Designed miniproteins, single chains, continued (2). Designs and how they scored, part 16

Each design is a single chain, and the fold is of that chain. pLDDT is the mean over its residues in the fold that is shown.

## One batch from the design tools (miniprotein)

Design m4527
Fold by ESMFold2-Fast:
Structure m4527 (fold): chain A 94 residues (1-94)
Amino acid sequence: KPLSLEERLKINEVINNKLDEVAKTLSPEERAILYETRLKISEIVLTPGKTLDEVIAEIRKVADETLAKLSPDKQPAFRKAVDEALEEARKIAE
């Protein structure tokens, strides 16, 4: 089932909130990377016609690309934030 506009907006808010907490722990250069990641994720989530599974798969791909650009010490916090955001996304779409 494609996500509704209400579900897409709520999922986008949850992801942005989780990534904002990670941003507070990052260097200015890493914050710029996270900002680009956030824009890509918002474009994915807010695009009409996608299912939850399609959105999750595309977000995971963007997250993996972002992880490769972050320092090793920051990767666990970013991964945890993404995993928690995607779990909340599943609850929203139920």
Scores: mean pLDDT 86

Design m4528
Fold by ESMFold2-Fast:
Structure m4528 (fold): chain A 81 residues (1-81)
Amino acid sequence: EVEELLKKAEELKKQKQDEIFRKMVEGYIKASEAKTEDEKKKILAEMNKEIQRLNDEYQTEVDKLLEEARKILEEMRKALE
């Protein structure tokens, strides 16, 4: 059902925003505890890489749900003709 797919997309968005926020907080805490500038830069780079990965995964999953919803709507529209 289209409404269920849209609800799943919304829930995924919230989950990913929460995960990204936690990763940012965790990364900044680790960076603040780093003993050298090189360690700090490495921690922040790893954090940014992880955030990018989560964003890419989120976008792929949401796109799949929206594509599925679009196909259902198209089929329903054709059935009404």
Scores: mean pLDDT 80

Design m4529
Fold by ESMFold2-Fast:
Structure m4529 (fold): chain A 83 residues (1-83)
Amino acid sequence: AAAELIRLLESLGIGGIGEFLATALLGLLIPGLETLTKERLLKVPGVGEELAEKILAAIEEHREEVEKVLEELPQKELERAKE
């Protein structure tokens, strides 16, 4: 989940997205993509206005892939990584 989201965002030219930030973004997206707003992103520690706008644009452009990632909660991906 987090790794797939990081890969998508980086492929769109959004650098500096670490595992922590990707996990926080997944938490914001879990209620539904329609609930993700610039204001909610700005509440994430370390996310400024410029980064929030870049993330929103990337997610909206790749909505279908983000939706697939949301089907796999971070907890489920952690369980898979535990082998």
Scores: mean pLDDT 66

Design m4530
Fold by ESMFold2-Fast:
Structure m4530 (fold): chain A 90 residues (1-90)
Amino acid sequence: ANYDPSDEDYKDISIEIFKSFLKSLIEEAETNGILSEEELEQLKKLLKKIEEGDPEVVEQAIELVEKLIKEGANADEVKERVLKLLKKIK
């Protein structure tokens, strides 16, 4: 396999994919009122932590993207896993 999770280039690509999903989810939630104000705030905080390179959050994001790529997950599965990731962040 060409992807190495310890490779910085692989991490950068995974982060960009995850940021794209978060931005889409935030936009959908703001438009349609699907999430509570607190959940929306947590999503925005998660996006900022990813942008700032928080090692715990970045590691979880990379693991999530790797699983999604391997499983061919759809948008609803991505959304569910992002919400689960939010609940794991301290």
Scores: mean pLDDT 66

Design m4531
Fold by ESMFold2-Fast:
Structure m4531 (fold): chain A 93 residues (1-93)
Amino acid sequence: SLLDVEVAVALLIIAATIGLLSAKRQGNEEAVKLYEKILDAVNELSAAVRAGDREAARQALETLRKYIDELEKVDPEGAKVVRSALEALERAL
C-alpha cells in the first residue's frame, strides 16, 4: 500500500540520518559522504514513487544498493541497518 511505502521511506531516512550523525561523531569522513549520497538517492526514490515513475524508481533503488554496498566496506554495522530498511521498502513496493 502507499502508506506502507511512505512509512518504509521514512524509516530508511531515519536509519541513514542516525548513521550519518554517528559517522560524523566518529570522524569517519568516507561513511559521512556515503550516508549523504544515500539520503540524496532516497529523496530521488521517494519523488519517483510519488510520480508513479517505475523506471526512475528502479534506477534509484540500484543506486541505493550500490551506495550501501560501498558503505559496508567503511561502516558495516550502519550498512546492515540501512540495508534492512531498504529491504522493507522493496517489499512494500
Scores: mean pLDDT 87

Design m4532
Fold by ESMFold2-Fast:
Structure m4532 (fold): chain A 69 residues (1-69)
Amino acid sequence: SKEKIKEALLRAGASEADAEELADLAVSIKNKSLDDLFAELRAYALSQGYSEVEATFLAAAIIEVLLKE
């Protein structure tokens, strides 16, 4: 669910605003391939000013939630 994604992002260190927007993006693109989903989520985080390590970690946290649902 969007709420579980948002909670995972907050635990991963995202701001409340970024967690909301990343969760909305993830839900909108969840039917894409795993590679495309990861790439788009990571690219968005980078565009918001996160480092490459942080962006990768945030994208991975979202993917983990989606794979468990």
Scores: mean pLDDT 83

Design m4533
Fold by ESMFold2-Fast:
Formats: sequence, structure tokens, C-alpha cells
Structure m4533 (fold): chain A 80 residues (1-80)
Amino acid sequence: SMEKLIERIEEVIKEIEEFLEKNPDLEEEDKKLLEEMLKRLKEQLKRLKEGVELSEFELIVLEMEIIAAEAEIMVLERKV
């Protein structure tokens, strides 16, 4: 459901923000990557909360972006 998708995006945004807060000395390249992902996810969240209807393709792309952000946090946790 759209409500569950919104909750999942909000959870991933929170995970990224908490990771950045806990790791202020993160490498600049890795920090920029997470900040870029955070910006994209916040833009998508805003669109969904404004009631924008996403196509099936846009929903697949968004799902891929969520998975990519989750995977990047897991990779960066190995460096910290």
C-alpha cells in the first residue's frame, strides 16, 4: 500500500540521518553519497505525501532507490 511505502521511506531517511549524525568523521565521498540519497528520498516522500500518483515503473525505480540506500548503509557500517 502507499501508506506502507511512505513508512518505509521515512524509516530509511531516519536510518541515513542517524548514521550521518553518529559518524561525523565519515569520509567526504561517502558522506556526499549518503546526503545525495537522503535528498532524493526526501523529494520522493514529499511527492507521495502530496498525493502524486506514481506509475508502476516509477514505483519500481523508487523501490530500487530504497534498496540501494539500505545496501550503502550496510557497506559503510563495515568501514566504521
Scores: mean pLDDT 84

Design m4534
Fold by ESMFold2-Fast:
Structure m4534 (fold): chain A 96 residues (1-96)
Amino acid sequence: SPIEVLQQMDHPYKELFIKLVEALENNDREKALEIVDEMLAKGVDPLDIALTIRTYLAYSPPTEAMKPVLEYLKEKYPDDPQLNALIDTLLAELDR
């Protein structure tokens, strides 16, 4: 389970990453975006949020809540080339 991988993390906001994965797994778009906003407000790197989706996709099929989260991060951080390169790769993966 992607949640089991996250439970092994040593991260100050590990519980928020677990909540994000749960919202994505449940296709809860509104809850996923709410959690992303909370993470960003607490100073979580938007790249780590995108990497969490990449990690989920390594173990589980895509969910409908993933694309809105990735598009939201791209809209908030249009000038971040590393983040946007990862997001574009993940959006292409979701269209398979």
Scores: mean pLDDT 83

Design m4535
Fold by ESMFold2-Fast:
Parts: C-alpha cells; structure tokens; sequence
Structure m4535 (fold): chain A 81 residues (1-81)
C-alpha cells in the first residue's frame, strides 16, 4: 500500500519535472496549456479531497504522463525551429 502511494507520488513528481523541462525549452501558450493540464491531472490523482479508486488514479496519472511527454515533444520541436 505505501509502496504504491510512493510510486504514484514519484510519477506525479516526474510529470511536474517534465512540465518544467518543456517550459524551459520553449515557453508558448500551447506548451503551457499542455504542461498545466498534465500537472493538474497528477495533482488530482493524489488529492486527498477527491475520492478516486486506484484504477481511476492510475488512469489520471497515465493521462498526465502522456500530456507531459507531448508538452516536451512540442517544446523540442519549437526550440529546433
């Protein structure tokens, strides 16, 4: 139980780090929107105020990771242009 919570927290921290990386590479409204949405989903998955099942938390974290990776990919493409 505690190990699963630690893994979820580590995933959320990774999403935040990836969002910061994207913004550092190429700050744009589109990159900011993707990074913000990724962080918001990760925070929602770990929020004690939101009664979510483990499956719902995992789904939100998976979506957060996907959005954070999309933000980094978009930022890299824009930085290279």
Amino acid sequence: MSEDLERMRATAEAVVARGKEALALAPSPEVEALAKRAVDLANRALSPDVKLTPQEKLRLLEEAVALAEEAVALARARAAA
Scores: mean pLDDT 80

Design m4536
Fold by ESMFold2-Fast:
Structure m4536 (fold): chain A 73 residues (1-73)
Amino acid sequence: ALAQERSSRARSVLLRLAGDHAPALISLLVQGKTNKEIGQELGLSEKTVEHLVSRLIEEAGLKDRAELVQALS
């Protein structure tokens, strides 16, 4: 229940914040890519990816990046 709830919330927030990039961003986060590597793949700056991931963690009510990756896996 808790894992499904976190996954649904994380995906909803990600879709709102990343739009068309959402599927690629999920894949790259689950693969353990860094903000720099994600930025290179999506055509975004490392700083833009950092802000996007931080906003995702905050708005999804998650503790850290590791919990975000688990919620998306």
Scores: mean pLDDT 79

Design m4537
Fold by ESMFold2-Fast:
Parts: C-alpha cells; structure tokens; sequence
Structure m4537 (fold): chain A 68 residues (1-68)
C-alpha cells in the first residue's frame, strides 16, 4: 500500500467516525474526526484529487452542522 493509499484509508475511517459521532450527538468527537479527515485528505490530494475533494466537502458539512 502506498502512503497516499494509507492516508486515504485513514481519512475514510475518520469520516465514518465523524458521521457516527454526529448521529450520537457527540459533537466534540464528530468535529475532531471531521478535522482529521480534512488534514489527511489534503495530504493525498495530488494523487486522488476527486476523492480528496469529496472527503473534504463531506467533512466540512459535518463541521457546519456541529457549529449550528
């Protein structure tokens, strides 16, 4: 597995956790995992630009919901 593939897998895992915590009402943990997803997605954006943008968009939507 390449470094970009590893980062992608970690980003997906953090996004899944962010969505789960959001459903549970644990907004602090949802925000933490959404922020981690964005950080990881930025690191592999050169190799997987469309996947990176998709993960960043979904994570930002979670952050926007938490802050409302």
Amino acid sequence: MSESERLYQQAVEHLDKAEEYLKQGDYDKAKEHAQKTIELAEQFSSDYPNLSQGLQKRSQEILDQVDK
Scores: mean pLDDT 84

Design m4538
Fold by ESMFold2-Fast:
Structure m4538 (fold): chain A 88 residues (1-88)
Amino acid sequence: MKEELVEVVVKETLPKVSMEDAIKAAQRAQKEIQEELKVDADVFFHVSKLEDGKMEIEITAIVPKSEAEKVKKLAEEKLKKAKEELLK
């Protein structure tokens, strides 16, 4: 693809959960984003522990500029869902 690629980044802060649980939530969000997009998009996640012991999930997607807004909204929705399912 020769279209301009852009980086879409969305972040969500989790309460004090294990790194394993945070990674599972991130993996779920990544999978759901990739499955729903049906485009050849690179979707990554990063999980970090904050100074207060909370976890942060960052989803990064490298997508065509024309798809960026759709991907950002989708990533925010899937990450929020994964967070809510983790807290149950």
Scores: mean pLDDT 78

Design m4539
Fold by ESMFold2-Fast:
Structure m4539 (fold): chain A 86 residues (1-86)
Amino acid sequence: SLREQALQAAEFLAGLGPEERKRAAEDLRAMVERSRPYVKTEEERELLREYERLADVLADGGSLEEIRRAMLAVAAAAERVREAAE
């Protein structure tokens, strides 16, 4: 499930060192900016906002609990995008 994938991703991200976390945050922010011109729905805009929150948590050295919360929010937003497209 997306939830199980999000929890596994959170564990992986929490295990990264500070420089790797900073790079992950920079990569997420770059992806958000590349995606921004192509988003057309509120669900898609919410998904980008949740990725931005995840990037902030990673850049600021967030705890595993904070990363899990951010990843679960991304997964929930992604599911809403999928449901809106059906």
Scores: mean pLDDT 87

Design m4540
Fold by ESMFold2-Fast:
Structure m4540 (fold): chain A 58 residues (1-58)
Amino acid sequence: MEEEIKEKAKYAIENNLEPDEIVKLLSVPDSSPLELLQKVSEAIAEALKEIAERKKKE
């Protein structure tokens, strides 16, 4: 699961996905273990930040 989240985050960054698509791709149920929720939040934030960095010069 954690490795899948990292792979999905990398895929989102490499394919320059829209923020909504990134969140949808990486989201897990709120009832998931805290550790997994933290991993997902970090992966989403990192992917969004990297995409935003590329677009902020536009």
Scores: mean pLDDT 73

Design m4541
Fold by ESMFold2-Fast:
Structure m4541 (fold): chain A 55 residues (1-55)
Amino acid sequence: SLWQQHHQLGLQYLSQGDYQSSSQHFLLSSIHALDQGDSRLSLQYTELSRQSAEL
């Protein structure tokens, strides 16, 4: 799924120290999770995006 693809990219960029790209991909995962009706998963990705942006 799209949220899983963005999740994987988010983790990849996070491991590379590219926190801006990581944050953007976690935000995209949040949007796609919400589109699938999973508000809990969307909130988790929104939080991961925020945490990545703060690094």
Scores: mean pLDDT 85

Design m4542
Fold by ESMFold2-Fast:
Structure m4542 (fold): chain A 81 residues (1-81)
Amino acid sequence: SSEIEQLERMVKLMVTMLQEGKSIEEIEAVLRGVVPESLRAHMDRLLAVLREAVEAGKSVEEIAALLKEEFDRIAAELEAR
């Protein structure tokens, strides 16, 4: 679905910004500017995972894996029959 594709792009953008050394605050500001209202709850879930992983001192690779896990949960919820 279009929503799942947008969420996947959001996760990729988060990982790219982390690789560029952007803060969580900068990442959140960028996402708030581009994410439609209908996806704001999903954005907040992904940002919560990002914040917890950064605070735990995880690597970019570990954070990317955790974001992918949360994305997969959200995608499953959106495609639930």
Scores: mean pLDDT 84

Design m4543
Fold by ESMFold2-Fast:
Structure m4543 (fold): chain A 109 residues (1-109)
Amino acid sequence: MTLEEVKELAKRIFENEGLEYVEELDRDTAIELIRSVGEKLGQKELADEAIRLLESPDPVERRRGHRLIRQLANAALNAGLPEFVVHLVSADGEERFLKVRVKKPLEIK
């Protein structure tokens, strides 16, 4: 499966889960949102570790970082946070960061 196919599949999964794909983030913007989510969850140390692992030259450590970001995304969804980062990694090491929003915000207009 190509990274583009994974992105299209992710968009469909988001729709089925009551989530909305907002935009693709650059790395720096994604890192700031990951930190923000970690702080809101009381898991700042987990977020900092995930970011540290993503900056590693070791592909095994970058894969661990990817798993921790997935853990933070699941924790954010379970905690009812309105938005979070979904991290996609291809087999060749290409990465993308997606901003995802919950369609059911705590406050309705």
Scores: mean pLDDT 77

Design m4544
Fold by ESMFold2-Fast:
Structure m4544 (fold): chain A 90 residues (1-90)
Amino acid sequence: DSELREFAELYERQAKITFERAKELEDKYKGSELAKQAIDALREAYNYLMEAAKLLREGSSLEEANRLIAKAQEKYDEAEEFLRKMEELG
């Protein structure tokens, strides 16, 4: 299904942006525990998004793809909370 491929491409693009953000944080905030927690969460979100995108491309296990997308969102929210705490600290 071409529409499922479009969703796969969208999540692959989101994953790439997430990976690049994690890399930027790693380079900018060396030695920060909050940054490490945010980076780890973003990397988990990346992995969930890439796995979900693969399932969408295959057109199989759509319920599992949706669960992985939900898990990616949870990790994204977790990362944003750590990033917010870093901003509050200076």
Scores: mean pLDDT 85

Design m4545
Fold by ESMFold2-Fast:
Structure m4545 (fold): chain A 62 residues (1-62)
Amino acid sequence: DKELVDEAVEKIKKANPDVTDEQLEEARRRFENAVKKASSDEARKQIIELGTKNIIEELKKK
């Protein structure tokens, strides 16, 4: 769902103000691919939530 992906990207941007547009586009692309592969809304939410946390954690570390 586009809404879930958009919200995830916004969370990443807010958590790391120094994130580049390229990094945000890459994250969006990964979320879009994950959403397409997921078989249910719950799976999509879970994948996006975990992905968002992982990306924020990695960017915050660097």
Scores: mean pLDDT 76

Design m4546
Fold by ESMFold2-Fast:
Structure m4546 (fold): chain A 98 residues (1-98)
Amino acid sequence: SKAEEYIKMGEAAIKTAESIEKLRPDSLETILANYTMALGYYKLAIYEIRKDEAGKKQVEAEMQAKLASIPSLDDEQLKAEIERLKKEIEALKEELKG
């Protein structure tokens, strides 16, 4: 299903982010970008299941805005956002299991 495709995209983005964290932990902007994409894809999966097209458009707009803002963040802000997104992604994964 399209929701399963979004979940796979989210999983791929998480794997990419985790790989970068292990190999290049100082690449905070790239790490945050991949977690931002992962969160976006999991939200798209939820809205796809709900058949909420307006919600999907909102998620796409928010993801683009978040990605565009990354270069303006300092290292402390980048680290804080990465940890926040990791927690939000885990909560969405639990929602998708139900």
Scores: mean pLDDT 88

Design m4547
Fold by ESMFold2-Fast:
Structure m4547 (fold): chain A 81 residues (1-81)
Amino acid sequence: KVEEFIDEALAEVRRLIEEAEKYYKNGQYDKAILLAERAVGLAESAIRVAEKYGNQDLVERARAALDEARSLLEKIKEKKK
């Protein structure tokens, strides 16, 4: 059940990243930032849940998603300035 929760959360992180990339490519940086920040927040929540259940594989998967979301957020912020 926790694996299902993490899988759904990480799928939503991926969806938010894809949506943020779309706005980024269209020059809509403020919308892209909001979506990337939502992806970061969701990935951080997934890490907390995975850590609470002591599942290291889920923690690693959630951390990978967080790294991807953070990288995108920084890329968008750099371009906006």
Scores: mean pLDDT 85

Design m4548
Fold by ESMFold2-Fast:
Structure m4548 (fold): chain A 60 residues (1-60)
Amino acid sequence: MRNSLLGQANRRAIAGDDEGARALLRELGLPEAEADAWLARVRTVIALGRQDSARVRALR
């Protein structure tokens, strides 16, 4: 159950739906500060992936 909601929030964050991800984290019962920290971590991982991709194709 919780794992399913967290997985959905992760997919939303990767798709750029920050507000949708936050709504799911709120349903999971996370405080806003913890939800923000989680989203910041996901964004960092995405940014690292984009840096790697930029070497193969121009993404600037």
Scores: mean pLDDT 69

Design m4549
Fold by ESMFold2-Fast:
Structure m4549 (fold): chain A 84 residues (1-84)
Amino acid sequence: MIRKIVVLFTAGSLYLAAGDYEGALELFEKAVEEGKKAVENGEMTKDQFEAFLDTILAHGKKNAPELEEELEEFVKKKKEEAGL
């Protein structure tokens, strides 16, 4: 589970660096869905999942500041879905 999250996040980060923002967001969405499954299965705590969401937001703001508002909305929605 965790390994798959890392692979998806890394791939998303590479797409972001290449200017493929749509591809990056799709990969971050997949990484978050794997994170939700990890929390549900007890492989990840809610605190670890929140830290992961905050990492996506911070990384996105640094590498694609034009996506800041979209990423903030995305992270907020994912936190609400996780009961954070």
Scores: mean pLDDT 80

Design m4550
Fold by ESMFold2-Fast:
Structure m4550 (fold): chain A 79 residues (1-79)
Amino acid sequence: MPPPQARVELSLTGTHKETGEPFTVERTFEGPADEVGERAVEWLREVLERHRIDRGRLTTTVDGEVREAEISSEPIPPV
């Protein structure tokens, strides 16, 4: 049987750690679930080394099942 197929969609908004410039990036990975997971983690690690993420969304679809996760900085305490 064919291996489970996965699609990982990453949408990140943040700030470059060295320049302070805002950035927004979207990336999609598709393929076998195990390979896609490793590629997504490796890419995200590289992004996190260079950027502070203020907001992001991770959508993972594996064999038709959708899972969502939010990536965000801590909210500013209310006054």
Scores: mean pLDDT 73

Design m4551
Fold by ESMFold2-Fast:
Structure m4551 (fold): chain A 87 residues (1-87)
Amino acid sequence: SVSEYEKELRRLYESLSPAQRKAMEFATMLYMSGVLSPEDAIRQAARAFGIELSDEQIKEILELVKNSSLPETLAFPEAVIRVLSKL
């Protein structure tokens, strides 16, 4: 249900460090601005907040977005949250 989906996503978001939450928000802003590719947005945001992401972790974010049925404005931040929550 929508409520169970929202609870899961909130739990994952709340598990993130403050730096990880800011990186997700900044990556989303950079990508949605249309200036950067999703990969470049993720890399710049991670660097800005001191988060180390491997190429495999970045690839996982991109695959989650590609396989999502949600609009990119929702799929992208969710994918970033899901991968950061595993760090």
Scores: mean pLDDT 86

Design m4552
Fold by ESMFold2-Fast:
Structure m4552 (fold): chain A 88 residues (1-88)
Amino acid sequence: SARQKAIEEAKKKLEEEMAKIAAKLTTAEEKAAFEKLKEAALKLFEAMLVKGASQEELEELNAKLQEEVLPAFIAMAEAKGKDVAAAL
């Protein structure tokens, strides 16, 4: 389905950006914070990929991704330099 393909493509793009951020992390605290955000993002994508999810449920899950998870990744990238933040 177009919906499933769009969600899978978004997940792949986020995983690629997450890999770029992970490569620049140097401390155990940074790596632990990153893994928690990665787990949260993957759980949201898993919920979005559930068969029979309503449009309202998908909008709520996407809002959580946009409002809670992506800003946290951006903040982490910005802490490692502007070039990494620009890649998100």
Scores: mean pLDDT 75

Design m4553
Fold by ESMFold2-Fast:
Structure m4553 (fold): chain A 72 residues (1-72)
Amino acid sequence: DVVLVLKLKLSPEELKKREEEIKKLAKESGAKEVYINPEERTIVAVFESKEDAEKFVEKLKEAGIEVEGEYL
């Protein structure tokens, strides 16, 4: 399994509003687990493959969510 850690260019308030959308995008990308910390503007998601993790990042960008930091 692959653990993806993302820091997002969203306010904590905006991230809270979009939490369900982000969880849906992660699930659609094949995430086994997803954890969101709005106060730290971070997402931790677990995927079976690096390809699935990369699909999730692309879906976030397509949704207009800018990624500040990406760690795989």
Scores: mean pLDDT 83

Design m4554
Fold by ESMFold2-Fast:
Structure m4554 (fold): chain A 64 residues (1-64)
Amino acid sequence: MEKTRKELEEELGEPMARILLSFLEAENAEVNSAEEAIELLSKALKEAVDRGLKRSEERLEELR
């Protein structure tokens, strides 16, 4: 874990590494490399965007 955190900070910079680490902690996900962490984040971000778009549509229907 420590090695992966350091690699993320070096590759993505502190702000992005912090966001990714917070995401991994929230998902209770265990990763052994920076590559795995980035792949998990990319997949989850795509799912979150899809869910956000659906939620926005439902909210607009409530206002109708």
Scores: mean pLDDT 68

Design m4555
Fold by ESMFold2-Fast:
Structure m4555 (fold): chain A 87 residues (1-87)
Amino acid sequence: MDPSLKELEQKIEEGLKLAKEPLTLTDPSQEDQIIQLGEQGIALLQQVLDIGRRTLPDSQIQKIEQKLAEAKKLYQEALEKWKKIKE
């Protein structure tokens, strides 16, 4: 079944939070989980964008695209930092 607009908005918030959480964590013991959270956040936002492009107006699609780009940037920054710490 197609997700509701409310579900899509919740997934956007979840995806951004997951992508951002790695940057707020400083404990090296959590690096594997940090990477997994970032990847899940990006994947979730990508899924929302793919679904949204079929059901949402262009203005909402643009907002999702911006948030996906933001999440990708945050995740890449976190991945680089934690990859160096991991090894």
Scores: mean pLDDT 72

Design m4556
Fold by ESMFold2-Fast:
Structure m4556 (fold): chain A 79 residues (1-79)
Amino acid sequence: RGAALNEELARLGEYYARMRAAARTPEVLAHLDAATDAVLAGDFEAALQHLDRVAELEPSLAPLAAAMKAAVRRLAETL
């Protein structure tokens, strides 16, 4: 486990916390939680799908969801 992996995990945690605080519905929160669970399970495709659903349900979160998706892709390349 390298510094790059730890850095991307820290960024994911920051984006998750920000989106969780701003989320207005249980459905958005469920997709955020499912995305983080998918990352921890190594299912990056599922994580990206859940983040896309967050952006669809709450467009105000789309920039943060896009940033988190980019971090997920970088994490997948690191592993």
Scores: mean pLDDT 82

Design m4557
Fold by ESMFold2-Fast:
Structure m4557 (fold): chain A 101 residues (1-101)
Amino acid sequence: DFKIHAKIVMPLLTPVSQDEMDSKATTAGQKTGFKLIDGKYVYETDDLKIEISTTGSAIFVDISAKDMNSMMDGFDQVKTFQDSLQSEGIILGDGIMTYVE
């Protein structure tokens, strides 16, 4: 069972169309090991689950982890997805909101 949860919202500095986001997020997910499941980009192991939802104005990240070390691995995995999105021309802004249970 996952013991630690984090919710992160990252706005786009420059909004894009939903079609542009969907195309670029699909590419980023394929490059970084995220699978598209029920409209979310999912990375899952026995110790970690990451779900990313995308819009033309923000990305929404939910991380569930077994322990703090797995949560840190989750933040690193999310960063690989973010870096891939930015390489596709998505400009992510400041104002990351974090929520931890």
Scores: mean pLDDT 83

Design m4558
Fold by ESMFold2-Fast:
Order: C-alpha cells, then structure tokens, then sequence
Structure m4558 (fold): chain A 92 residues (1-92)
C-alpha cells in the first residue's frame, strides 16, 4: 500500500509536468528513495517512464502491448498516467 502511494505520486508528477520537465531527482524524491537507488531499478528516465505507462494500463484493465504504448503521443501518455494514478488512489 505504501509502494502504491509512491507510484501515484510519481504518475501524477509526470502527468502534470511531462517527462521532459521532470528531473530524475524529483522522481526519486516522490518515490522516497535516492537517485542511485532509482538507477538500480531502471537504466534510464525513459525506461522508468515506459514502466509507469505499463503499470497505468494494467491498473486501468487496458491490454496494451509495448508496441502500442510506444505508439502513444506524449499527451496520450500523460493522460494514461493521470487516469492510472486516479485508479490506484481509489484502491488505497
């Protein structure tokens, strides 16, 4: 449940600001971990973003392939994260 709260914070942060305007330091802070710890789990900020998009789709019950996720526009990706965060929060 605590892990799900951190996931909601990260999803909302990126949905509001976009990936380009969100630093890795802000993401690590939202997750309550260090930047070094974050990089142990993800090779790049972009890989973290793809992981969050997959998690959001899964939470919403949307069956999206990696190819379909990669084909989304930045606006669609941000909307997916926003809806995913709302769905996770309702389960807390």
Amino acid sequence: KEHERKLVEVMRLIAEKGLENTSIEEIAKAMGISVEELYKHFKSKEELYRSLLRAAARVLGIDLSDEQINALTEEEKRELLRKGAEAVEKRL
Scores: mean pLDDT 79

Design m4559
Fold by ESMFold2-Fast:
Parts: C-alpha cells; sequence; structure tokens
Structure m4559 (fold): chain A 64 residues (1-64)
C-alpha cells in the first residue's frame, strides 16, 4: 500500500537523511511510515529507495 506524506508547514532544506518540503507539497512513501520513539520524527522510504525523515508535527500521513 502507498502512503502520501503532505507538509502542513514549510520544512527546511533537505539533508541526506531529512526531507525538505514546502507547505502543501507531498511525497509518496512506499512502506508504512515509522514514528521515532519520542514521536518527533517520521521515517519512510521514497519510491527511489531513499530512507528519509521529517518532523512529525509538520506532516500529515494518509493512505494513497
Amino acid sequence: MKYTITATKDIGPSTPSVLGLKKGESVTATTEPVFSPDGSFVTFTLPDGRVVMVGSDKVEVSPA
């Protein structure tokens, strides 16, 4: 099942392990997103195979 990750706020520039998005932009996750133990970040895999993180307070996760 695919998941859509949509930014609810502007997120800063991307690093190798962090995805940057503008408010209203979305990306597709190919695996179920996994929240960090403290709930601060969500980690997911992009269609190109990259594993990225984003602040969980800044995104909406929905089934695609």
Scores: mean pLDDT 73

Design m4560
Fold by ESMFold2-Fast:
Structure m4560 (fold): chain A 66 residues (1-66)
Amino acid sequence: MPAHGLVPAPTREAAEAGRDAALKVPGVINAKVIETADGYVVGITADNQEALDAARKAAEEAVRKA
C-alpha cells in the first residue's frame, strides 16, 4: 500500500533539493514541492513505509545541506 509523508524545508531551494533526493530512492512513486503559509514542504508518495522512511531521511539530509 502506498505511504505518504511530508518533510519541512525553510526555502524553495531546500525543498527542491529534498524532492530530488527523495526521487532517487527506490520505491518512491513521486515527490513534489508544496508552498504553505508556514514555508515549504516536500510531499513524498512511496510504495510502502520502508521506502517512505528512506526517502524522508534522504530528503531531510538534502534539506539540511541546502
Scores: mean pLDDT 83

Design m4561
Fold by ESMFold2-Fast:
Structure m4561 (fold): chain A 80 residues (1-80)
Amino acid sequence: LSADELISRVEQATGVTLSAADRTLLERALAVLRRAGVPDETFERRLVQRLQAGKTVAEAIVDIEVEQGVQDLKAAVERV
């Protein structure tokens, strides 16, 4: 799953148009989650669910990283 394919699927599922900043955040999050062994399908489903609940892309990504146990000091600093 490419970042562009993930973005397209998320936009279609939620009806939300993602900004260039959101795309950059998603590309970074996808790389981090892949390194942690989180399946792309799991990230996609949880991202769609959180966006449908009214969260921003940044909020959704932080929630998913915490939920998957991948958030650490270095990853948090690199994303701020």
Scores: mean pLDDT 74

